# Designed miniproteins, single chains, continued (3): the designs that were tried, part 66

Each design is a single chain, and the fold is of that chain. pLDDT is the mean over its residues in the fold that is shown.

## One batch from the design tools (miniprotein)

Design m10276
Fold by ESMFold2-Fast:
Structure m10276 (fold): chain A 68 residues (1-68)
Amino acid sequence: MMEKLREMEEEALKALSKNEEELKELAENTKPKPPAEVGYELAELLKKEKFYELAEILREAAEKLAKE
């Protein structure tokens, strides 16, 4: 059960790690976004990459951050 989610999470993190570094470099030229907005955008990207369960977790975390 959890092993499948863990494996998918590791693959998602490896794929996102390349984009994350590129996003960090772009952030030097663009104003920083609130954590909630970044969370929503990452959740949409994960959904498109077929990591639906991880996308839902990030979306819920972003909603929680937005209330702060």
Scores: mean pLDDT 65

Design m10277
Fold by ESMFold2-Fast:
Structure m10277 (fold): chain A 73 residues (1-73)
Amino acid sequence: EAAAQLARLEQLLARALARDPNNADVYAQAGQGYLLLGRYDDALRYFRTSLSLDPSNEVARRNLALAEEKLAR
């Protein structure tokens, strides 16, 4: 169920960020998770945070554009 997957993603994100709050890859992966669940607004926020920490993160850069396209529709 989507709600259970969202809760699991948020739990995993909280644990990962508790260990390393400035890990750009964790934010990029969280963004991908939200994107997969159709949570485009949340995905955008996490990709922007990832790029704020590491502007060269290709995963966040490419998927930010995709999430923006999905949200604009």
Scores: mean pLDDT 81

Design m10278
Fold by ESMFold2-Fast:
Structure m10278 (fold): chain A 97 residues (1-97)
Amino acid sequence: MDVEAEATLLLIGVVETLRLVKQGKYDEAAEFAKRLAERLKEWSKRARENGDQKTADAYEEAAKLLEKASEFAKNGDREKAIQYLERAGDILAELAA
């Protein structure tokens, strides 16, 4: 799968996680963000092994932001959860363009 397609699928996941946070479904949002972060770490490793350092670094940064979003969502910190999800989404949107 190409990077644009991968980033688009992950961005859809971030948008759905934002929806869950906005609905007050913090436990579901935390779990979803955690799964997205795990996938990003896997795909970052693959990109790095394929010599795509820029994509690998972007995926790793997005994964770290999603891990923080998961922690904030689990703790009911709506504002920080949204902030970190939006930051992760911005990185993925740039890759999808």
Scores: mean pLDDT 87

Design m10279
Fold by ESMFold2-Fast:
Structure m10279 (fold): chain A 60 residues (1-60)
Amino acid sequence: DARDAANVAAIKTFNDTYKKTKEELLAQGVPEEEAEKQALKIGTDAATKTYRDLLARARR
């Protein structure tokens, strides 16, 4: 199912992006609370884009 595949890919994109972004921000000296907030936003934006892009392709 294209929706299931898109959802799995979006979850993976969120987890990978969130972890990487948080680690990079912490390494730069950003406070943990701010790093987590920014990582959540960036991860969510990336996951949403991945989900929409995959669904759009699957409907062609």
Scores: mean pLDDT 82

Design m10280
Fold by ESMFold2-Fast:
Structure m10280 (fold): chain A 88 residues (1-88)
Amino acid sequence: SLFDEALEELRKRLGLSKEEIDRLINMTPEEQRKLAEEIKAKVTSKEEGLDYLRLGELLTVRRTNNQEALDSMEEWRKLYEEEREKLK
């Protein structure tokens, strides 16, 4: 799926293992919030910050099964890539 492709691409960019992504998908909203705070402390670049923001968005889409967000995945991927290019 487009969602699975987006998540895999982001996993590779962030250097995360498949096991780490599986854990993130199965986290509660509270656990994801705590992890997001820890990640913000580790961010060293604007690109990395955007990558982690995108990860949070994908995890929310997965957790909520939001069909409108799933239908917009390609448009949101394009916007993310365009913003990332501007930071280079």
Scores: mean pLDDT 75

Design m10281
Fold by ESMFold2-Fast:
Structure m10281 (fold): chain A 63 residues (1-63)
Amino acid sequence: GIEKLKEALRALEAGDVAAALAHLEEARPYIPEHWYRSTVAALRAGDRAAALAGLREGIEYLE
């Protein structure tokens, strides 16, 4: 769970939205569904700030 969210965060920081989405999908079973949907929506909308915040919150949740 947490390692996939960290990989998604690194991918998004590098500008690779497709890799970030793939890693977030792999983390899906370990995080709340509503949070997953909100973060995916932010990534697809190009809202980098919201997506980064969501990924960081997910990492904190799994810690």
Scores: mean pLDDT 80

Design m10282
Fold by ESMFold2-Fast:
Structure m10282 (fold): chain A 98 residues (1-98)
Amino acid sequence: MKARLEALSRALESLLHAETPEELARQLVELGLLNEEAARYFGEAVRLAEEGKPAEEVLEQLKKALEAAEKDPSTHPAVLEWLKLLIEYFEKQIEAEK
């Protein structure tokens, strides 16, 4: 369990050097931590956010990414927790702005 969390922590640290969150999503797929369908929804969420689309649309895509990841039993549990934390963080930021 700790080794998988460490891998996610390393991926997040790599984000400081990665130019886009989409690149992080691709790295997670290459590491076998996230399935292709979930990564696609995550990439769409990032694209919507960068285009200044409503936060609700961004959150909808993030929730679809989590659902796609949960549907695939080969997805690592640590990745599911990470996506849940991102969704909660995003929801709290939206609530704070309201």
Scores: mean pLDDT 68

Design m10283
Fold by ESMFold2-Fast:
Structure m10283 (fold): chain A 75 residues (1-75)
Amino acid sequence: SAAARLRALLAELRRAILAGDEAKALALVEEIGTLPLGPAEVAELERLRDLALKRGLISVAVALGGLVAEAKARL
């Protein structure tokens, strides 16, 4: 299901951020952005943005901020 795929991608994104894998994290943000995002997923993306900032992955945090803003405009 799309929900199961989205959950798996969010978990992979969290692991990529924790590993400092910027290229993989950016690819995952792009893929997640192609899927329908509800309020719960947007809240998780905001937490992942904060995690990316804490880890110094500025490009990932910026990409997540843009995705969150776009998703909120569609809610």
Scores: mean pLDDT 88

Design m10284
Fold by ESMFold2-Fast:
Structure m10284 (fold): chain A 94 residues (1-94)
Amino acid sequence: MYKLLSIAELMEAFVGGKTFVLNSESDVEEIAKKMTEYAKSQGLDTVTVLSYNPKTGKSLIKIVPSTEEAIKKVLEEAAKLGLPLYVTVGKDFT
């Protein structure tokens, strides 16, 4: 389910979690690995991925298992919203 957020709501989420910048589809694999390791370090079985492109106004929210495959799939969806993208990971943003 895709949810549109205000910039203020996305900024609160970013302050609560670790933020990654997605510059291209080629970054998806590297970022997915980094997000998986971060989630593991925080003891997370799931991650909330929030993505916003300020140039296009498009946003994406998904809760996924903290596995590299699941995170990679949601980052591929985020990349389709245009670049650059900001993605953040936290325990619970919903």
Scores: mean pLDDT 73

Design m10285
Fold by ESMFold2-Fast:
Structure m10285 (fold): chain A 72 residues (1-72)
Amino acid sequence: DMLDEFLKALREVDGEKAAKLLEEDPEKLLENIRERVEEVKKILEEHPEAELALKAQAPKELYEAFMKIIEE
């Protein structure tokens, strides 16, 4: 499950791996994030550095799309 791998990367503060997963299939992963957004928010609350790690590694457009879902 691509989302479970992404959430694991966020928990490990592995921005490079999280960014790579987001780049592989952005439409599918962003859709999966939208469906399970409360789980993603909990991970970011427990691991606040994960957001900055993702921002450092992800393409701007994909990071902004991700944050729009989280802030929604």
Scores: mean pLDDT 85

Design m10286
Fold by ESMFold2-Fast:
Structure m10286 (fold): chain A 75 residues (1-75)
Amino acid sequence: SAAALLRLRLRYTAEIFAILSEAMKKGAIDAALQIGKLMVEQYRVALEAFKTSPEEAQAILDKAIEEAREILKKA
C-alpha cells in the first residue's frame, strides 16, 4: 500500500530528525554523522525489503532507531 509506505517513511524521517536534533544540541558531531550514515543505509535496506515484506521493513527500521539511540546515549 502506498499509504502504508508513506506512513513508514514519515515516521522514520521524524524519528531520525529527533535523534539528530538531540545529537546536535549535545554537540556530539561524530555521533550525529555515525547516526546519519546508519539511518540512511538502513532506510535503503528497508525500502528494498518493503517490496516483499512490510513487516521485515518495519523491523529493520525499528532496529536502526534503537541502534541510533544507543550511539547517542554513549556520545
Scores: mean pLDDT 84

Design m10287
Fold by ESMFold2-Fast:
Structure m10287 (fold): chain A 99 residues (1-99)
Amino acid sequence: SEERFREILELVQQGRFAEAAELLREMEAAGERTTGEYGGLSAAYYLGLEATSENPKFAFPEEFVEALRRALREAGARHPRELPEEEVVRITLRVLEEL
C-alpha cells in the first residue's frame, strides 16, 4: 500500500490530521504494511520515524512535529526508535487524532 501511505503523508502535510488518522487505522486493521527499505513496518510507525527525522522526505506541519516530539518525551524517548513499534503507533495515532 505505498500509494495509500503516500496519500496519508499528503493529508498530514495539508493539515488534514483526522483524515490521515482514519486511513492509518484502516491500514492497521487491514494488516497493510509499508514497502521498500522500511517494508514490513506499520504505516503509523513509519510516519512517526519520518516526521521526527532530521531530513524528512516530506515537509510536515510544525504543530504535528512538535506534538509528536512532546508525546515521545512524555513516554521517556527522544527518538521513536527508543520505543517498541506498537507504542510509537499508539502515540502517532493519538497525536493526529488530538490535533
Scores: mean pLDDT 78

Design m10288
Fold by ESMFold2-Fast:
Structure m10288 (fold): chain A 81 residues (1-81)
Amino acid sequence: SPAEAALAAWYATLSPELQAFADALLAVVREGRAAGLSAEEIARRVREVTDAAIAKHPELREGIEAVARLVMLTYLEELAA
């Protein structure tokens, strides 16, 4: 799909560290959805993983926050469809 192509192109622009973080967040969303978790609980888990990543790599804070925002927006758009 055009959206999947755009997401793949965006992912390819990320550093290896931010790609690893994006992979971790996508896994959290996928596993939470498979487990039947609420959007609130998935958002909480995404925030916990995001905060842990910022604590480990404070120099990447802006990139980490941008990745987390895009992952959550994509998840919420899929729920609205």
Scores: mean pLDDT 83

Design m10289
Fold by ESMFold2-Fast:
Structure m10289 (fold): chain A 91 residues (1-91)
Amino acid sequence: MKSLEELREYARSTAKMILESKHPKITEILKEFKEAIKNAAKKTNLSEADVLEIIRGPENSELSDEQIRAALEELVKEMDKIFEKYNIPKP
């Protein structure tokens, strides 16, 4: 996972798996997912809205590819921690 497009697709797929999860602790997982977005935003000097827009659409042209990549890499790291903590299989 090294291209920006591959990273974005992985982040979207991972977020979808979290949101559509039928895990017994789904409420806790969703709270952790919101914190993951917040932490990724804080670490990359972006707003939470910017991070959400990065995963929602291909048209996020106002941010540089470098900023988008950094935000996605941090978000993926935070989401990976959720998968490990709740023993959810990675996509």
Scores: mean pLDDT 75

Design m10290
Fold by ESMFold2-Fast:
Structure m10290 (fold): chain A 73 residues (1-73)
Amino acid sequence: SEAAEEALRAGREAQEYAERGDPEGARRALERALEALKKSETSEETSLAVGGTLAALGGATEAALRRGLPTPG
């Protein structure tokens, strides 16, 4: 579906922003991905697959952001 494709595209953009050191861009892209997924009228199987992919991209984004953040005291 269009919404599912938009969600995956936004998720990939979030990872790209995080990798180039733009945490605010990454967060905004992840929010767009989640909003697109929420509006997706797709099957449970497709929703689970897209959700799983977004979760993986979100985890990768957080890991990339942590690499650029100061070590917690």
Scores: mean pLDDT 68

Design m10291
Fold by ESMFold2-Fast:
Structure m10291 (fold): chain A 131 residues (1-131)
Amino acid sequence: DLQAKIERVRKQFEANREIFLSRLNEILNDDNLSVLELVERVLSTLMEIFDPQVQQDFMDILRQLGEEYKKEHGELPSMAELLALFLRKVLGLEDIADRLLEKVRNKLIDLYQKNYGLSREEAEEAIEKYR
């Protein structure tokens, strides 16, 4: 039952809310992290607050969110998009989800501009179409 899994995840999150939000704010305020490091630290922070059974519930919820995204968009979400969907839809952390996606997008734009010689517009189009 997906709803029971969501309720277990939410309950364990609320028990650790202040620690989790503190760690996420530190991660999101660190301008030296790569996209991969940013995503990995967010995922690790989530995994650390969950016991092994609730970690399985979390992974099952991510799979369901990914399947729903694929039905609407014709392709699987990136890990950053998937984590943002979880933060927004399951935990109610819309502002944090938006900050994560904005930070990832800006870092990818910068990387494409500097490393591949793309204009900002070309980098934005590449991210939208090719991830």
Scores: mean pLDDT 84

Design m10292
Fold by ESMFold2-Fast:
Structure m10292 (fold): chain A 92 residues (1-92)
Amino acid sequence: SMQRELARDLIAGAALALAERLGKRPLVKNPSERARELARQILERLAGRPLTTAALVEAVRELGEELGLSDEEIERAVAGVRTIARLYGVPE
């Protein structure tokens, strides 16, 4: 499913953005060009802001809506992003 692939790339993009902000190795192997572009867009939205799970989820929801993802796929992406944020020790 194209929607499913977009949601996966959005989750991968968020993981890449978190790794970059924290100066850590990304949890994503062989990210797609779209995932890398989404990571850049997330980093831009988070620039100059404290890194919190709430700010990251906000950026992911906005990008998911811009990509035309369904509410179901956006919530799936948000759930995945919350899990990754927790693994990286990001505050709420």
Scores: mean pLDDT 87

Design m10293
Fold by ESMFold2-Fast:
Structure m10293 (fold): chain A 71 residues (1-71)
Amino acid sequence: SMEELELARQAEKTAEGAVELARQHEDELSVEELEQLAEDGRQTAEVLPEGREVFERGAEELRRLAERKRA
C-alpha cells in the first residue's frame, strides 16, 4: 500500500540520517557510543519490517566505524 511505501521511505531517511550524523561527529563519539547506536539500529530492524534492510545496513556501518576507531 502507499502507507507501507511511505513507512519504508521514512525508515530509509532515518537510518541514513543517523549514519551520516554519526560520521559527521565521529571524532566526538566514543567507541561505546557508536556501538550503542549500532545496537539501537539492529533492534529497530528487528521490530520494523519495512525498514529492516536499511537499519541492518546502518547498524553494520556504525559497527564498522566503531571497529575502525578502536583500532
Scores: mean pLDDT 80

Design m10294
Fold by ESMFold2-Fast:
Structure m10294 (fold): chain A 87 residues (1-87)
Amino acid sequence: KKQEAMRIARRVYEAAKEAGVPDDVARLLSIAVMQIVLDAPEDATPEELAERVRAVLDEFVKRGLITPEQAERIYEAAREALEEAFG
Protein backbone atom coordinates (compact mmCIF):
# COMPACT_ATOMS: atom_id res chain seq x y z
CA LYS A 1 0.00 0.00 0.00
CA LYS A 2 1.04 3.65 -0.53
CA GLN A 3 1.02 4.31 3.24
CA GLU A 4 3.49 1.48 3.94
CA ALA A 5 5.75 2.67 1.08
CA MET A 6 5.72 6.24 2.44
CA ARG A 7 6.49 5.13 6.03
CA ILE A 8 9.38 2.89 4.91
CA ALA A 9 10.75 5.69 2.67
CA ARG A 10 10.57 8.14 5.61
CA ARG A 11 12.50 5.74 7.88
CA VAL A 12 15.17 5.29 5.20
CA TYR A 13 15.41 9.09 4.81
CA GLU A 14 15.75 9.61 8.59
CA ALA A 15 18.32 6.79 8.92
CA ALA A 16 20.36 8.27 6.05
CA LYS A 17 20.25 11.74 7.66
CA GLU A 18 21.30 10.31 11.06
CA ALA A 19 24.21 8.51 9.32
CA GLY A 20 25.41 11.88 7.94
CA VAL A 21 24.16 11.48 4.36
CA PRO A 22 23.39 14.83 2.61
CA ASP A 23 19.69 15.75 2.15
CA ASP A 24 19.72 15.38 -1.65
CA VAL A 25 21.24 11.88 -1.51
CA ALA A 26 18.96 10.86 1.41
CA ARG A 27 15.94 11.96 -0.68
CA LEU A 28 17.14 9.95 -3.70
CA LEU A 29 17.51 6.85 -1.49
CA SER A 30 14.04 7.33 0.03
CA ILE A 31 12.49 7.69 -3.46
CA ALA A 32 14.29 4.55 -4.70
CA VAL A 33 13.08 2.53 -1.67
CA MET A 34 9.53 3.87 -2.08
CA GLN A 35 9.54 2.70 -5.73
CA ILE A 36 10.80 -0.77 -4.69
CA VAL A 37 7.85 -1.11 -2.28
CA LEU A 38 5.26 0.33 -4.72
CA ASP A 39 6.47 -1.86 -7.63
CA ALA A 40 6.63 -5.02 -5.50
CA PRO A 41 4.32 -7.93 -6.41
CA GLU A 42 1.74 -8.80 -3.72
CA ASP A 43 3.58 -12.07 -2.92
CA ALA A 44 6.96 -10.36 -2.36
CA THR A 45 8.57 -11.20 1.02
CA PRO A 46 10.25 -8.63 3.30
CA GLU A 47 13.52 -10.51 2.60
CA GLU A 48 13.15 -10.09 -1.19
CA LEU A 49 12.39 -6.38 -0.78
CA ALA A 50 15.39 -5.97 1.56
CA GLU A 51 17.63 -7.55 -1.11
CA ARG A 52 16.40 -4.97 -3.65
CA VAL A 53 17.15 -2.18 -1.13
CA ARG A 54 20.65 -3.62 -0.62
CA ALA A 55 21.25 -3.55 -4.41
CA VAL A 56 20.32 0.17 -4.50
CA LEU A 57 22.59 0.91 -1.51
CA ASP A 58 25.48 -1.01 -3.16
CA GLU A 59 25.04 1.13 -6.29
CA PHE A 60 25.16 4.35 -4.21
CA VAL A 61 28.38 3.13 -2.53
CA LYS A 62 29.86 2.22 -5.95
CA ARG A 63 29.05 5.75 -7.20
CA GLY A 64 30.69 7.32 -4.12
CA LEU A 65 27.43 8.89 -2.86
CA ILE A 66 27.50 7.09 0.52
CA THR A 67 30.03 5.02 2.50
CA PRO A 68 29.71 1.25 3.15
CA GLU A 69 29.13 2.07 6.86
CA GLN A 70 26.28 4.47 5.98
CA ALA A 71 24.80 1.84 3.63
CA GLU A 72 24.78 -0.81 6.39
CA ARG A 73 23.00 1.51 8.86
CA ILE A 74 20.40 2.46 6.24
CA TYR A 75 19.94 -1.22 5.27
CA GLU A 76 19.25 -2.19 8.90
CA ALA A 77 16.59 0.55 9.22
CA ALA A 78 14.97 -0.46 5.92
CA ARG A 79 14.96 -4.18 6.83
CA GLU A 80 13.25 -3.46 10.18
CA ALA A 81 10.65 -1.20 8.51
CA LEU A 82 9.94 -3.83 5.82
CA GLU A 83 9.52 -6.58 8.45
CA GLU A 84 7.11 -4.36 10.45
CA ALA A 85 5.03 -3.58 7.33
CA PHE A 86 5.01 -7.01 5.61
CA GLY A 87 6.13 -9.59 8.23
Scores: mean pLDDT 83

Design m10295
Fold by ESMFold2-Fast:
Structure m10295 (fold): chain A 88 residues (1-88)
Amino acid sequence: MDKIIERLKKLAEELKKETDPFNRDVIAALILMTAVILEKYTTDPEEKKKFAEALREIAEELSKSNDPTVQELAKALKEIADRIEKSI
């Protein structure tokens, strides 16, 4: 889990620095798809908790963006974190 969380945090930092709208959408899509896939395949309760906490942290940081795509991603990540926590 830790390596995947590290990758997601690196993608989120890259997204915060990206000024090209197309590249921003691509990075946002990669973050969202990674989170959706991990939600589906993460079954261990401790890993679920770590993952949900990481998604909430990433979502909170991304929610500070003025970009609509990044704000929509932040909302989606919070919803995924909520679903994961309810499944524990």
Scores: mean pLDDT 84

Design m10296
Fold by ESMFold2-Fast:
Structure m10296 (fold): chain A 60 residues (1-60)
Amino acid sequence: MLDELFDEIAALTKAGKLAEGAELAEKRLDEAGVPESEKNRILSSLVPGAAIRAIGDELD
């Protein structure tokens, strides 16, 4: 479940699509019925710190 999602996020990260990876993760969690507040915490676990930092740099 989460392992499959992490693999997809990793593929998007390698392609330079970090924001799309985070968006995909949120979509999958929403489909699983995870509350909005919990999604942010889970996304931090699925998207490694390095990828999260890269996303932040891209947005800034």
Scores: mean pLDDT 64

Design m10297
Fold by ESMFold2-Fast:
Structure m10297 (fold): chain A 68 residues (1-68)
Amino acid sequence: SDEERIEKILNEVRELIKKNPKISIDELDKHALALYFELEAYKLSPEKQKELGERYKELVKEHEEIRK
């Protein structure tokens, strides 16, 4: 489902941060983009793509605060 695909991508990003708390935003974006194509998230509806983007931005913001 779209929800399972979104959650899989976000969980992979969370695991990457957990394994490397000092990972740069640039490296996170590269991994997220690779997952987007590998898991075919481009096939998600526009509404679900917006949801994925918003939830990813929230994770990035939280990570950026930790990096400070």
Scores: mean pLDDT 83

Design m10298
Fold by ESMFold2-Fast:
Structure m10298 (fold): chain A 85 residues (1-85)
Amino acid sequence: MMEQLVEEVKEFIAQLPGLSEDVKARLSELLDQTLEAIKAGDFAAAIAKVTEAVRLLAENTDQQQANKASQLLSLAFSEMRELAS
């Protein structure tokens, strides 16, 4: 389920050695809000929250790590958009 994918991304981000604890905490909060939006069926809000998380990650880590996380999140949300249609 999409909830499991978001939880796996959250754990992946927590394990990234290049991120400050403040940035990790903010990313975790955004992903928690994403999960809540998914549970509520508000896919537009979920996509907005994950987009903000990707932007924050790109600004605060190496581009290669940001690209990997972004690709995983993009796959999850592309599938969600197709299911929501």
Scores: mean pLDDT 71

Design m10299
Fold by ESMFold2-Fast:
Structure m10299 (fold): chain A 90 residues (1-90)
Amino acid sequence: EKEKLEKEIEKRKKEAKEKLKKAVEIINDPSNGPPSKEIQEELAEALGILRGLGEEYPLLFNSMLPEYQKLAEEIAEKTKKEIEEAKKKI
């Protein structure tokens, strides 16, 4: 069923874009202040999705707000450290 597979892929892309949009909204909202743990988790998920999108849509990520890119890099650093610690346990 090609149609069902294509719809599933499209759905996943839409979910990725929605999480990305949510992360950008969090950055743009001055009332949010410093990111809470909940917000950081959502941003980490959005960053993971961005990494996947980077293979197909690298220009999309580069068109993001500079402030979002900076925060995304900070979240990426934290996520990378957690992954490295998990690998050491194996």
Scores: mean pLDDT 57

Design m10300
Fold by ESMFold2-Fast:
Order: sequence, then structure tokens, then C-alpha cells
Structure m10300 (fold): chain A 61 residues (1-61)
Amino acid sequence: MEVKLSPEAQALLDEGIAHAKAGDLDTADRLFLQAVLVAVEEGLDPRAVAAQIRARMAEAL
């Protein structure tokens, strides 16, 4: 849960959560994948990023 996402990756994650709350799971999944890809390109551990996305979804949903 202690990973520092770039503003770009964070924006994708926040947008994905908003779509998931609206029931647009296909768009949410695409945005979550983009957030992971951006974070991995920035040198972050994909497991840590995926765990943070899951934690935020659990808090938001």
C-alpha cells in the first residue's frame, strides 16, 4: 500500500474507480490496466500497484 504513484497513474486509478462505482466495469478494468502499465514504466513493483488499486476499490465500493 506504500507506493507513490505519479499524477498520471493516480488520475487513471481515480477515473477507474469512478467508472467502477458507476457500474462501467469494462472501462474501469481498462483504466486500472493503464495505471499499472504507467507505474511499471516508472519503476514501481506491479504487485504493490495492484494491491493499492485493490485496496482503493475496497474503500470506494
Scores: mean pLDDT 77

Design m10301
Fold by ESMFold2-Fast:
Structure m10301 (fold): chain A 103 residues (1-103)
Amino acid sequence: VVDKAADPTVTDEELREALNHKDPSVAAAVARTATNAGTLSVEVAREALKHKNPEVRIHALRAIALKSKPEEAIKVLEEALKDKSKEVQATAKRLLKELKKKK
């Protein structure tokens, strides 16, 4: 399942099922692998922002920052500054700085 997440032929449905895995560590590994491979679509990444595991949300933010239009990504990242996880907040701050450098 995790290996399939790096396959460019992986579908959004397959990624949704893998991210909903009962084991949160598997869901986090899928989110990381798909984000790094560029297979995690903006649509699935936006859904993953609601995931209970903060590691999944961190990788979803990275995918959104990479693949979304800067204006849309900034809005999502600003909302993530209010996330209950300090790691998610720190990731959002870093990505906001990177996006502003490209303007």
Scores: mean pLDDT 78

Design m10302
Fold by ESMFold2-Fast:
Structure m10302 (fold): chain A 83 residues (1-83)
Amino acid sequence: MNELVEDIRRAVNLLKSGGPEAQELAAKFLTKKLEEHPKLVSETLVKEKGVEPLVKLLEHKDPEVRKAAAELLVKLIKENPDS
């Protein structure tokens, strides 16, 4: 397993169970990595079931968390238009 896959798994866990700052940072981290490695990051997000917690974060109380989740979801759709 390469280090990026492990980092993505940790970030997805933070989206599911982290505090607001951790959720914002995890979403921003995933957005940056998705831009650098679109196929690997999108495939790993799907395998780790990261999309569902991202959609849930769109309704989060913290506007910075909502913004970070929305930016990641838009980028994920853009990099994977057929998914």
Scores: mean pLDDT 81

Design m10303
Fold by ESMFold2-Fast:
Structure m10303 (fold): chain A 94 residues (1-94)
Amino acid sequence: MKELEEAAKNKDFETLKELYEKAEKEGDIETILLTGLIFYDYFNDEEGIDLLLNYYKKKLSEEEFKELVLKALEFAKKLNLKVTEKKLEEFLKK
């Protein structure tokens, strides 16, 4: 988590890519989602955020997905990921 936060703050896309690839290999869904959200937020890609969230919504139970979204929202607020925060809040209101 700390390494991910530092990479996000510094816009270190190489480290973000390495963390994503490691998370994908290990099945760390939380890190996969968080790295993807950081990437899409930096490019103001609202559609990318929606696609990523809908992908995990289909793969996870309703409870697991809700917990993941809540964790992602806290992370987005902490790192000032404004596009991601807005999209996650809209998603939770549905």
Scores: mean pLDDT 81

Design m10304
Fold by ESMFold2-Fast:
Structure m10304 (fold): chain A 51 residues (1-51)
Amino acid sequence: VPPEVLTAVQRAVERLRPGDDFLDVLKEALKEHFPERQDDLLATFRAHAGL
């Protein structure tokens, strides 16, 4: 898994509120920290997570 995906997951977990959809929070973290690669990194996460 690319280190950028791990960083985005960590940031998403730090922002996660009760009732939030984790994938939506992860998309926000990717958009904020890796805007130029957000779609590629999200696809990589989904592939590794079996989504």
Scores: mean pLDDT 78

Design m10305
Fold by ESMFold2-Fast:
Structure m10305 (fold): chain A 94 residues (1-94)
Amino acid sequence: AQAKLERFIASLSDEEIKLLVRQAAFPRLVEENRDLPDEEQAELLRRASAELTARTDELLAAGVSPSEFLNELARLLGLSKAELARLLEEEERL
């Protein structure tokens, strides 16, 4: 249901989109870097957060279609469209 995901993204504020990007990226970054000392993990997460935020801001400023936004977001996160769709479906608002 591509259209459902496109409507979901279109319904989000810029702040909600940035939060969603962080929620999608951070668990994997934490897991992959679990063996690093806390200070090194913090530095890596700060750097990744800044880069993801900057790229998300660029996509939002470009005014691309929701479909193109989803494609670029999946690419930015290193996910397939199907993996991104699954993460968004799991991000249900209670």
Scores: mean pLDDT 72

Design m10306
Fold by ESMFold2-Fast:
Structure m10306 (fold): chain A 67 residues (1-67)
Amino acid sequence: GDGEKSLEAAKEAAKKGDAAGAAAGTYEVRMSGDEENAKKAGEIGAKLALEAGGSESGARTALLMGK
């Protein structure tokens, strides 16, 4: 279970406007088997990336990785 660390990394990337990093972290949470935290990471990552002026495409990728 590296899900908690991957979730934390995804949130930090999203706060910096790094939508691609947020998507990658969300994918790792999903691969750890933690579907609930993967969905949360994707949603939080998308919102924070958009708020930081990130791309809509990157935010959409973060959401998809969490699904």
Scores: mean pLDDT 67

Design m10307
Fold by ESMFold2-Fast:
Structure m10307 (fold): chain A 101 residues (1-101)
Amino acid sequence: SDSIQQVKDSFTKFLQAIVNKDFQKSYQALLDLVKKSTDAKLSVSSEARKLHQSIFVDGSSGKVRADLLINTAKAMEKDGADLSSIKSLIQQAVNVINPKP
């Protein structure tokens, strides 16, 4: 659906901003994701709010932030999004948020 495509676009922009370490763009893209998913009444809205809180409000660990990013992707797939084209980008963003020692 159009709303699912818009939510996927916002998520893709968020992931790209995380990989590029662009704080302002990642903040804006994740807020856009929360707004669009809330307006469309998609289940991903709840997970996206938790992810936003974890990255931009609370001092949670990289592992917690990465787990919430993965949960956001899973909720988006449950809502009907095809994330096959961005699996590599998701993994790159996870590695930036939760780098291996």
Scores: mean pLDDT 88

Design m10308
Fold by ESMFold2-Fast:
Structure m10308 (fold): chain A 55 residues (1-55)
Amino acid sequence: SKEDLRRALLALGYSEGLVESLLSLIPSPTVDDRGLQFVADLLGLSVGTLRRAMR
């Protein structure tokens, strides 16, 4: 979900403003695999790293 992604990005040390800007690119309250991949690619992270931070 967007809430899980928001918490993960904040836990990884990204600013709240950057996190909110990234989340605004996802119109759905849920985040699909493609949405996770786009966010990970923009931040230079692997999708696996981002998924682990969300759980």
Scores: mean pLDDT 77

Design m10309
Fold by ESMFold2-Fast:
Structure m10309 (fold): chain A 60 residues (1-60)
Amino acid sequence: MSAEEAAKNGIAAAEKALKTDPAGAAAIAGSMLRESEKLGASEEQLKRLRELYDEAVARL
């Protein structure tokens, strides 16, 4: 899986989880942010994953 595909899938999963499971959304966003950064995903995708993580944590 490319870095872009991994980040895109992580963003979609975190956004979906954020609606019903903030703890799950935080775990997904945090894990995918770390993985996507390591793989060289775009700055926009990394920013979106950080935003999703922060929003999920704020809802805990």
Scores: mean pLDDT 81

Design m10310
Fold by ESMFold2-Fast:
Structure m10310 (fold): chain A 74 residues (1-74)
Amino acid sequence: SIYAPVDPAKRKAALAAVEKIAKEAGKTLPKSIKDALLDDTEIGVETAILGIAATFVDDPELAKAMVDAVEDAL
């Protein structure tokens, strides 16, 4: 699978990276995306990536930076 169960520390690092990018851009990260990144199921990360793309559809460069940060942390 694309997102096999990963170390909780890596999921926490992914969340921290995305929250930092959102804060620096003056944006609020929705709780649903935070919850999805911390979800230890194989679909949690995929759900977070789709949620980022949907939430920041009007800022595709910001969405890409957040998705890249998630993939780099895992």
Scores: mean pLDDT 78

